# Ledger of designs, part 48: designed miniproteins, single chains, continued (5)

Each design is a single chain, and the fold is of that chain. pLDDT is the mean over its residues in the fold that is shown.

## One batch from the design tools (miniprotein)

Design m17761
Fold by ESMFold2-Fast:
Structure m17761 (fold): chain A 73 residues (1-73)
Amino acid sequence: MKPLSLEEVLAFVREKLREQIARTSDPAEKRALAERVLAGVEAFLASDPNLTPEQKAARVAELRAEIERLLAE
């Protein structure tokens, strides 16, 4: 099923990741969760033929930056 908006999908994924990280006290598990989420988003965007490579790269880069920031805190 197609998402209504890429912005909303990214916001939803970011909020869910924050919630999961907040519930997890183990630093290694926090990193594993973040990497799993990023890989899932990359695969999801890669499989959509309606998205341009540039658009996909921009969305992935934005999520990656948020994830790195959450892991650094």
Scores: mean pLDDT 73

Design m17762
Fold by ESMFold2-Fast:
Structure m17762 (fold): chain A 93 residues (1-93)
Amino acid sequence: MTREELVAEAQRLLGELDSTIKRIEELKEKYKDNPEIVKKLNDAIRALRTVKETLQRLLDDPEASVEELEQAIRLARTVIDYANKLIEEIEKK
């Protein structure tokens, strides 16, 4: 993958991270009276925000390597997948 392709994918993932965070915040409001669910959602938001900050930092760094971008992209996908599974499990209950 070229640097330009990685930058494009990272920008797409930043949008997906923002959408996922917003969805989890909506679920926190819906399930605010369930402390176990709220804790799980808060843990997911922290993970999503941490990955977003890392990805934004790497995009702002012209010295960031292709390997660093690829690692951050893989981490972002993993955290988004985790969050989506959590959302699906909570909405089933």
Scores: mean pLDDT 85

Design m17763
Fold by ESMFold2-Fast:
Structure m17763 (fold): chain A 65 residues (1-65)
Amino acid sequence: MKEELLLEAEASMYVIAGTVAKLAGDYEEAAKYYEKAAELLSKVPGAEKEAEEYRKLAKELAEKA
């Protein structure tokens, strides 16, 4: 539980950073942040679907960069 909470908190920070970069049109930076969030969420039991969604978003943004 405690480890999962820390991973979720870190993932949330990367999601915020990725969203800010995306709004600024910096797709390469946004992709990196969302990929980091997905990596952290993939370590949290029950967050596999959310991790997959951010990983797909990161790939789409990287393809635009």
Scores: mean pLDDT 81

Design m17764
Fold by ESMFold2-Fast:
Structure m17764 (fold): chain A 62 residues (1-62)
Amino acid sequence: SLDEAEALTQATVDALRARLPGKVRVETQNGRVVSVRIEGLTPEEAAALANAAAPAKSDPSL
C-alpha cells in the first residue's frame, strides 16, 4: 500500500543516513520522499552500502 511504501522509504532513508552521515540527499514532493541521492561516496562506502541494501547478494569468499 502507499502507507507501507512510504514507511519503507523512510526507514531506508534513515538507514542510509545512519551508515553515511552527511552524504544522503533527500528530495521530497508534497512531504513525501520521491528520490534519494548519495553524494561523495568512496568505493569502500559504495560497497558497504550495496551490501547493506542487498545482503543476500554479498559474496564474502571466505
Scores: mean pLDDT 67

Design m17765
Fold by ESMFold2-Fast:
Structure m17765 (fold): chain A 94 residues (1-94)
Amino acid sequence: SISDSISQINSLIDSTTNQLLNSTTSQQMISVVNQFNTQISDILSTLTPDQRVQAIDFINSRQSNIIDRLMDVHSPDDVYAVQQVIIQWQIQMR
């Protein structure tokens, strides 16, 4: 169900955010985001088009808080690299 998928996505966002906060290089952060994108894509593939829109909107609603937390810990260049991977993924999922 969409509610179960949103719960899985929420948990995945939390674990991914913790991994990003504990990353020491842009390469590690990019690797973490790529793993997240793969796992999210797998979840989204089980959903209807309307449910995928809801799931993506949920991910987008969490994004600003995650970026703010990363900016407190990482350099602007590292955060920018992560944002570019996220943006590219979002374009592909539209």
Scores: mean pLDDT 83

Design m17766
Fold by ESMFold2-Fast:
Structure m17766 (fold): chain A 87 residues (1-87)
Amino acid sequence: MSKEEREALLRIIGLILRAIGLIFEADLLLEKGEPLEKVLELLKEALEEAKEALKLAEEIGDETFKKIAEELIKELEERIKEIEKEL
């Protein structure tokens, strides 16, 4: 593995972990009855992180991380739509 490939993989992993962390923060805020607009901000930030991870996974040809990022994006888009219906 080259230094460039290693750096890309670490970036992809970091983006995915950050997206997951933001989802947990959004779920915690939702449980606490915080404003839905704040929950949406976190979910939209998570979606941006997941989309960047997908782009990087596609660029390096990593099928595993590509699939993980695609599934995460679909879950986030569904959650965002559900919350937007309540606004």
Scores: mean pLDDT 86

Design m17767
Fold by ESMFold2-Fast:
Structure m17767 (fold): chain A 62 residues (1-62)
Amino acid sequence: MKLLAKALKDQPKTTPQFLELKKGDEVIVLKEVNDEWVLAKNLKTGEEGYVGKGDLEILGEV
């Protein structure tokens, strides 16, 4: 199941693994990695990377 979510804050790409986000960017959650991290795709940039679960607002299923 894929989820649509929205970034709650800016997230700079400090490592190659992290997803760059601006507050309000919409992402698709591709999978849960663990309790703290998900793999997501930024719909604005098309990039995939890791995001903290607490930094996303879940909007619903895609």
Scores: mean pLDDT 80

Design m17768
Fold by ESMFold2-Fast:
Structure m17768 (fold): chain A 80 residues (1-80)
Amino acid sequence: MEENREQVKSIEEQIKQIEKLAERETNKEKLEAIKDVLKIQEENLDIMIKKLKEVDPEVAKKLEELRERVKKLIEKIEKK
């Protein structure tokens, strides 16, 4: 469905923006705020994956890839 694919694109762009912010940020308080946003995003992705897995498995797979990307970004922030 076009709506589901547009949603994936929007989420991907949002994650890209957060990645750029996290890369340049050195303030621990701001990094923790970014990490909290990413954790909420991960939870939202899990909900969307569960809903779409039987309806649009290709979109669900793309969302799973984005979830892994979010997890890796959280790990990078925690290492700072």
Scores: mean pLDDT 80

Design m17769
Fold by ESMFold2-Fast:
Structure m17769 (fold): chain A 85 residues (1-85)
Amino acid sequence: LDISKLKAGDVLLVVGVSPQDPERLEPLKKEIEKITGLKARVVAPGTIADTDEILIVPVRSREEAEKLARYYEKLGYKVYITELP
């Protein structure tokens, strides 16, 4: 994922994990890329408060983001949807 190419109105799915479970984002990235066909990006700890890694996933629609968020939230991930201003 090239963050410099993100534009206003782009919908992103953001997935976080606790600092105790940082390895959870690596397999999640691979799974989401396989399901969606879209490239995701893990943001390294140290740039975010509490040093948590986050996974950023571009989605084709807000509806797709909401379906994925519901699914991964049930699996114990902290998930939120953001739209770039």
Scores: mean pLDDT 66

Design m17770
Fold by ESMFold2-Fast:
Structure m17770 (fold): chain A 78 residues (1-78)
Amino acid sequence: SVKDAPEEIRRAIADILIGVGNIAMEKGDYEGAIETYRKAIEIDPDNPAAYRNLSDALEKLGKTEEAEKYRAKADRIA
């Protein structure tokens, strides 16, 4: 599975997913961005950028409490 891939490959896939999520954000597809950032986190759970971007997408939907939790998590792993 992707989760069992070498760390370098997992990081590369997560970075691609973050990019896809960023495109969704630019289009105003905040729900799609959230789903894509969550997939990036599943593949590379130590990537602070994915948590920060997920937090930003949650803020766009007014999910402030959830956004704060993911922002705090990004700060812990950075």
Scores: mean pLDDT 86

Design m17771
Fold by ESMFold2-Fast:
Structure m17771 (fold): chain A 74 residues (1-74)
Amino acid sequence: MSAEELEKELQELTEEGYRAASRLPPEEAFRVLEELARLTRQAREAIKNGDLEAAKKKIEEIRELIRRAREMAE
């Protein structure tokens, strides 16, 4: 997977994360969005540094965050 492909995946996951957070109470939504912002920043830094494996790990952490947020909404 290229850096460009990882950046596109990050953009899509960020949008999905915002949608997942919108289904939560305000306090929980805030925590999810803070964590999403932190992980997205770390993933972009890894891509910029050419560490695509670190970027993939951060993308997977974002997917797990979104999954947990969806579970909390139930």
Scores: mean pLDDT 83

Design m17772
Fold by ESMFold2-Fast:
Structure m17772 (fold): chain A 78 residues (1-78)
Amino acid sequence: MTFSPEEQAEIEALLEEGRELIREIERTGTPEQQARAREIVNETLARVQRLVQENAPVEEIIRVLREGIARLREILEA
């Protein structure tokens, strides 16, 4: 699968945001919040892998990444 420079930059930015959220949850979260974060990460990565295998549009991959990040933010806000 080939991404445009803009699409690649957006994906990289989303992955970086996800990493920062995970670091914050690991630093400040309860064991239950950390477990939920790992579940969200694993689920999101599995969905992305399936979309890549199906040659899905990059827009769908970006959407799945954004959904995963939103779920991670909810853990920190709760």
Scores: mean pLDDT 82

Design m17774
Fold by ESMFold2-Fast:
Structure m17774 (fold): chain A 55 residues (1-55)
Amino acid sequence: GKEEIEKEIEELLKEIAKLDPVVARVAEREVKELLEQGRYEEALEALKKALEQLK
């Protein structure tokens, strides 16, 4: 549900911040905008893509 997606988003942001704190800050801004629009799946996919590019 929504709560599970929000928790996954938080964990992904933490992992991205461990690899690149600058990328994490950019991703956090994008995710905030998507979440304000109720676009939870798009926010999650954006973070997964960012993390994959850093691995």
Scores: mean pLDDT 81

Design m17775
Fold by ESMFold2-Fast:
Structure m17775 (fold): chain A 60 residues (1-60)
Amino acid sequence: RVGESGADVKALQQFLVEQGFLASADGDFGPRTEALVKFYQRSSGLLVDGIAGPETEAAL
């Protein structure tokens, strides 16, 4: 979620970079990453809350 950082966030951002949604993976969960997580959650049929929890990670 917004304000978090670390390897898990960077891995999520790297996946988004590979899908063409992000330009780089910086390891910080900011508003841009939150917006993309929400977009991904909506496209995957998940709860749209902007949190990269177990449900979102399982859908990667």
Scores: mean pLDDT 65

Design m17776
Fold by ESMFold2-Fast:
Structure m17776 (fold): chain A 87 residues (1-87)
Amino acid sequence: VEDPLSEEEQLLAQLDVLKETNLSAVVFTVDKNGNVVKEHAYVENLKEIEEWEERIKAGKIEPTPEEQKKIEEALKKREKIREEAYK
């Protein structure tokens, strides 16, 4: 989808207050079927999210072991931060 207000941009805009803490709103993972999926997660590096998005737009992304670890950590942080932001 080539919408200027993509899911990533919507989350980043919503998390502008958290952006001051260097948090990102989107992480990309590969599902069980090997398809790239965009997940809403809190990641500390916006540049890494941009790099992941570029790879996905170019084709299917396979996360490196380092990226896989960051995704898992981001999912944990997402749940915690989301609960605090939601309350």
Scores: mean pLDDT 50

Design m17777
Fold by ESMFold2-Fast:
Structure m17777 (fold): chain A 55 residues (1-55)
Amino acid sequence: MTMEEVLKKLEELLQKKKEGMSKEEVLKEIDKLLKETKDPYVKELLEKFKKYLEK
């Protein structure tokens, strides 16, 4: 999975969160993305984003 694809999916998740999706559901989607990528830099980005969504 490319950085561009990940950023697009993260933007979609942010929109869904604004529409009422729970934090747990958003985190589950991020965990799914983490399983689909093996790029360590993409994983770091996703983990940081997960932390920001919790805050």
Scores: mean pLDDT 77

Design m17778
Fold by ESMFold2-Fast:
Order: structure tokens, then sequence, then C-alpha cells
Structure m17778 (fold): chain A 73 residues (1-73)
């Protein structure tokens, strides 16, 4: 289970970096008005951060994407 997942430092860093790139893509999609694509990227980023144990950072990134969506609407 995810609860029992043990990651190396390198694996955790790779997941966090992948999540950052997905979050950037989510923000770009939101700015372009593609909210479905933004939601997909944001969800993928949040899942990777949760696997890495970074649940607070996952919530922060979701809120940032949602803020951009509201500013575009």
Amino acid sequence: SIRDLVLSEEEREALIEAARELTKKAIEAAKAGDFSKAAAYATAAALLLSVAGENELALEYIKEVEKVEEEVK
C-alpha cells in the first residue's frame, strides 16, 4: 500500500520534480482556459506529491492552480 511505500531520497526528489513540472503545465493550461487539462495535470501532480509524502505541498499546488482558474474566468 502507499502507506507502506519506502522511497529512496532520489526517488522522492524525482517525484517532487515531476510534480513541479506538471503543476507548471496545469497553470499554463488554466491560463489558456483549458480547465480540463489543468485539472488533469494538477491531479497528477498532487498524486505524485502524496506518494512522496508531501501532502501539504500537494494542497498548496492545487490551490495555486485553482486561483489561476478563478483569475481567468
Scores: mean pLDDT 81

Design m17779
Fold by ESMFold2-Fast:
Structure m17779 (fold): chain A 82 residues (1-82)
Amino acid sequence: SLSELAERLHEKIKNASKEERLQMIADLPKLPKLEQTLLKTMMREYAIKNDDDEILEALAETPEELEFLRKAKQRYKKIKEN
């Protein structure tokens, strides 16, 4: 099921090293489109929550997307502090 796939991907990201997470991003084009979308979404959330700029840079396809993701990370930090 989609829920089982999402849970498995979430656990894989959580237990991975930084190098393994970067490799997962590099391997994104090898995955089916649905898995690509889920992994990208989960990896962005992980990077925002864990303040990992290198993962955000690896995920961003354009400078505009990178700036958007950096702002999302900054907003998350402010919300969590309130």
Scores: mean pLDDT 84

Design m17780
Fold by ESMFold2-Fast:
Structure m17780 (fold): chain A 68 residues (1-68)
Amino acid sequence: MEELEKLIQEALELAKRSLDAGHVDAAREILTLVQEAKQAYQNGDFEKALEIAKEAVERGRAELERLE
């Protein structure tokens, strides 16, 4: 699913940016959500995979906004 691939890529980018900013715990949490989304996709639960991937992106965006 193209949508899932885009969300995972965005989440990975946000995790890298969080890590570069020194927010290691936030980056780790985002990466954990990405792995959970991939696992759901592998299990055939595409709807759950999209939901978790969106959560990862939201977490990453919130963390970067907090950096100011």
Scores: mean pLDDT 81

Design m17781
Fold by ESMFold2-Fast:
Structure m17781 (fold): chain A 67 residues (1-67)
Amino acid sequence: DPLLEELARFVEQVTGRRYDLSNPADLEALAKEAHVHRDELLALGLPEEVLRRGLALLTERGQSTRP
């Protein structure tokens, strides 16, 4: 998912770690880190809409697999 990839790249710049979007534990960590570092992500130039939509997709992938 392009939104999750974009969000992961920005969070990786803030936290200095790599996230595997296929790993549920890394998706949970990515969501928490994105929420905690929201202001820093926006300061790096991440669009607010991408952050909002990316967090929604992370919640959806962690809770519900709708094929």
Scores: mean pLDDT 76

Design m17783
Fold by ESMFold2-Fast:
Structure m17783 (fold): chain A 59 residues (1-59)
Amino acid sequence: MEEARKLIEEGDEAYDKGNYVEAIKLYMEAADIADKEGDTELKQRATDNAIRALLRLFS
């Protein structure tokens, strides 16, 4: 859980800097860890953030 939250925070920092590819990688790692820990809400949050970063890259 702590690791997944830290990765979301690092992804948010990358997103704020415009590093969307790095943000996607960090959010996807967070989603994978949250999934393994059974945290459905945290997995959903990380996945949604990854999609937002992906849309920025292709918009």
Scores: mean pLDDT 83

Design m17784
Fold by ESMFold2-Fast:
Structure m17784 (fold): chain A 73 residues (1-73)
Amino acid sequence: GLGSNAQEAARRLAALSIRKIGLEYEREIIEEKLKKGEISEEEAKEELAKLDEELAELEKEIAEAEEKLRFLG
């Protein structure tokens, strides 16, 4: 069965995965708003750049969590 360390790693991975889905949806919302003219191209670029940076950091954390879970499970 999964030990406490494996459960903690699994919970962290699940939380990070949910956050990634959220950021991907935020990106789609920004792109849709830009297409509809609800935000400026400059505002969209700034928001997308911030999301891309957060996604890149999150991808690293997901990879680390997956590696830890693989070692524990």
Scores: mean pLDDT 81

Design m17785
Fold by ESMFold2-Fast:
Structure m17785 (fold): chain A 62 residues (1-62)
Amino acid sequence: MKVLIARAPDGKRVAVVVAADSVETLRKAYEQLESLGDTEGAKNVRKVLERAEALRQAQAAA
């Protein structure tokens, strides 16, 4: 499992997860950002979720 911290356009930090097994952690982060009203952060986490899903699909297809 690898966790990266990225920055949103407004300067806020967003946790980025690379391993598919960490999708649940990423979903929790998305919900927290949504509840805080951090639209930019939530959007960035959603992009990471889509990336993690693509990686999981590639691994499952191997």
Scores: mean pLDDT 62

Design m17786
Fold by ESMFold2-Fast:
Structure m17786 (fold): chain A 93 residues (1-93)
Amino acid sequence: EEEKEREEIRKEIVDYLTTKEGVSPEEAQRIADEVLRKADELGLSVEEIKEALNGKPTSEKAKELRIFFDIQVALALIKRTVAKLGEEAEKRK
């Protein structure tokens, strides 16, 4: 079932973002949902989605998904940095 493969991809995205990038589980879940939504809009197969997320996009649409994913990761890292800076500032008041 394609739905099972999509759930596996979603879990892999969440795991990567939480364990490697230090993104919160809630934010990682939202990013995974947004990436899969974008893949649906682009009409990508499960295989093309996997290739894009592994950094090996083979089609122009898969490349677009990879760029979208990279932007989402960058935004999450910026949000994390801003949140940490805010916490540091509050501790020094």
Scores: mean pLDDT 78

Design m17787
Fold by ESMFold2-Fast:
Structure m17787 (fold): chain A 77 residues (1-77)
Amino acid sequence: DLYAEAKAKFEAAGAKHADELAREAVALKEALEAGDEKAALEHAAKLAALLAEDAAALGKDELAELYRKEAERLAAA
């Protein structure tokens, strides 16, 4: 179960949004395997946005800003 494995890894890393991060990571992988580039970009943007929120919650402001910019770029693609 890729979802359970991803969720456990995000939880171990202290992620606040481990459940949503795991869902988006699995959805991204499935979209890439299906050749659905539009869906892959949408899920990648959501993943980056969640990573930005979690990084900010941990006081990792530089990392949060990097992920926020990446989410904006992916959403515009």
Scores: mean pLDDT 82

Design m17788
Fold by ESMFold2-Fast:
Structure m17788 (fold): chain A 77 residues (1-77)
Amino acid sequence: MKEEGQALVEELRARVEEGRRRGREAELEALREAAERMAEAMVEKAEKYGTEEEKERVRALVEPILAETRAALEAEA
């Protein structure tokens, strides 16, 4: 799970970077929403199937990356 979650977030970051590089605002907004939904799904999955410790690790991993993604996208807006 820890590796799986990190790989998923890295994939989202790569897609956001590509969208930002192309300068397409609508695509960046869609990627931001997708990244947030996927991160929420990962946290929910950890909550449903993981231990309390695993939930904390997933949140600690996801929140900084989501914050960075939002900041990068807001700089484009």
Scores: mean pLDDT 66

Design m17789
Fold by ESMFold2-Fast:
Structure m17789 (fold): chain A 60 residues (1-60)
Amino acid sequence: MKTVEEVEAELAKLSPLEQEMLIGALRLGIATKQVMGGLTPEDEELLALLDRREAEIRAA
């Protein structure tokens, strides 16, 4: 599983459109995991990062 820091570094290399696409894919994966077996603390931290990054993109 990628750490929050690894995901943040990966997002920083992408265009805003690519970032939105990756955020959407990661959110879908976490939602699927929540339905099937529940979330880890790392998944919750990742969701917080994705929410923050999405808000930053929308504000720009």
Scores: mean pLDDT 77

Design m17790
Fold by ESMFold2-Fast:
Structure m17790 (fold): chain A 65 residues (1-65)
Amino acid sequence: SDKELAKELAEKYGLPVEAVEELIRLIKENNGKISREEVEELAKKYGVPVSKLEKAGVELVIRLM
């Protein structure tokens, strides 16, 4: 499930589960694509490094698409 995937990647990359859940949603809405601006806004919203969200995003695209 998306919730279990979000928890796994949140633990792996040291991110809030809610941040990874929003990242999964954005990837699905954009058919496996996500803009740099969307990643930067998500990083700002959750107070996390952009680089960690980018790494999680790459793995999510591979696993979901």
Scores: mean pLDDT 84

Design m17791
Fold by ESMFold2-Fast:
Structure m17791 (fold): chain A 55 residues (1-55)
Amino acid sequence: GAEELRREALRLASEAIAKGHDLEANTHLQELLAAIKRGDLEEARRALDRLRALL
């Protein structure tokens, strides 16, 4: 659900920031959080995939 997506996104964002992708990680994290707020879990998953692609 939404809480699992938030938890995984925070983990991936932290790893991406540690690798030097601070701006991109924050951008995709904000996209994911905004999608969850709208109830768009499909777009939230796409934002999660963008975070994962930074690793």
Scores: mean pLDDT 85

Design m17792
Fold by ESMFold2-Fast:
Structure m17792 (fold): chain A 55 residues (1-55)
Amino acid sequence: MMTDAQMQELIQKLAELYKKDKEKAIKELRELREKSKDETYKSQLDQVIRHFESK
């Protein structure tokens, strides 16, 4: 089970990856969203993915 701290750490690591390889970072975020059981985290991940895709 993923803690809030672990979720935020993963999002930060994926944001750094986005600067090097945006396609891979978005793919990893989408996979994390699909594996997440928590609706709140899914919503947060959707917002992050949308933000990155809008650039």
Scores: mean pLDDT 73

Design m17793
Fold by ESMFold2-Fast:
Structure m17793 (fold): chain A 65 residues (1-65)
Amino acid sequence: SAAVEEEIKKMMMEKAGADEELAEKVVELLRQGRGEHAGVLLILKAGASPEVAEEIVKRGLELLK
């Protein structure tokens, strides 16, 4: 749902340091089940720690796929 997407975007912006554009791209990847790609983008583009990226990816895959 749109509400779940906004919650995950907010989490990425607050915890991972992602901007809105990157957060939208990561949500798209998570919806496609591309968790590995999403995690790599959070680490390389947002500077997220591996632990934070893993938490966001896991939660996003559970809620968004």
Scores: mean pLDDT 82

Design m17794
Fold by ESMFold2-Fast:
Structure m17794 (fold): chain A 65 residues (1-65)
Amino acid sequence: SRAEALTAAGERYLAQGRYELAAKYYAMAISLDPDHARAWAGLGRALEALGRHELAAQAYERARA
């Protein structure tokens, strides 16, 4: 799916240390599929790396729901 492709792109940017770009791609995936647990988990990891710990916790909660 398109959400899956965007999530995969986010994972590639995360692996490269490009955290803001990774977060953007995960957010795009979530906008297409709000129940995409892997995109929410990826967003949480990117937000943690950016020091946005409270927002990261919220993203992880969505990934677990």
Scores: mean pLDDT 89

Design m17795
Fold by ESMFold2-Fast:
Structure m17795 (fold): chain A 97 residues (1-97)
Amino acid sequence: NKELVERLVELYNRFLNMPPDTPDEEIRRLLEELQRAIEEFLKNLNDENVEYFKELFKLPPDTTKEDIEELLRLWLELAEARLRALERLAQQQAENL
């Protein structure tokens, strides 16, 4: 499904290019959407979606499905880590107010 791959690429690019003044709530929503898109892509790792992902990210032709799965799992770990950091920051700010 090309739309699934395009959505994932769009969300990733939005994440990389977030303005410095982006509110924490908006960052959280974007990270949650990115997490869902990655999970949906991992469940739908077919040859067509893998080749389209490689094309959009200009990955080397020898990049395997397993390489892409590993990359996506690393992105999930990074998104989850940042969500946990935002939760800790929010708790700390609430305790100080």
Scores: mean pLDDT 79

Design m17796
Fold by ESMFold2-Fast:
Structure m17796 (fold): chain A 57 residues (1-57)
Amino acid sequence: GAGAQLLKKYAGLSDEQLAELATITDPEELGALLKELAPEVVGDDALAAARTFLELS
């Protein structure tokens, strides 16, 4: 979805990393993993990024 494309563009995540993120349905868990994989992009808006990814997936 569009969320995965945005993360690939701005966070530099691989297709494999995006596939792993897509298995997570809890926004808090997804936000924590996004912050670990892309700390320079996600920052304090990790939950917003996670919700956007889930809505656009």
Scores: mean pLDDT 68

Design m17797
Fold by ESMFold2-Fast:
Structure m17797 (fold): chain A 80 residues (1-80)
Amino acid sequence: SMSDNEIEAEQLISFAAMFYVIAKKLAEQGKLEEALESLEKALELLEEAQKIGSPETKKIAEELKKEVEEEKEEIKKKLE
């Protein structure tokens, strides 16, 4: 059975994924500053998930965090 911490970690990852999708949509619309704000929210949620999740859930959060950070750097390049 899933522990309360594991359920919370999975919910945090789900919300982070939602903010990541929102950020990509905002970037497609040229709303680059809003996209960066959404990515920052995703990173905060993923960092919290990494603190409370199982090793498996932490790995998922780590992988998504890498994707979010890569998108953040691409958007920053477009703002330069």
Scores: mean pLDDT 86

Design m17798
Fold by ESMFold2-Fast:
Structure m17798 (fold): chain A 67 residues (1-67)
Amino acid sequence: AAEAAAQAAADERGGSLVPVVKLTNEAIEAYEKGDEEKAQELIDEISKLTGVKREDLELSVKAFVEK
């Protein structure tokens, strides 16, 4: 059932929001410091965890940095 998959994701924290929020904050900080390479690495990792397109995540992260 879908509940079993959701429970496994929560247990591993991989499907939870906590790792995604942490990685997003680190990506924002990396862009703010001018470390684009690190920011891109973090965005790619978030994309793999969430299934969200990398370019959509990059746009969101940059919006937070630039406001």
Scores: mean pLDDT 68

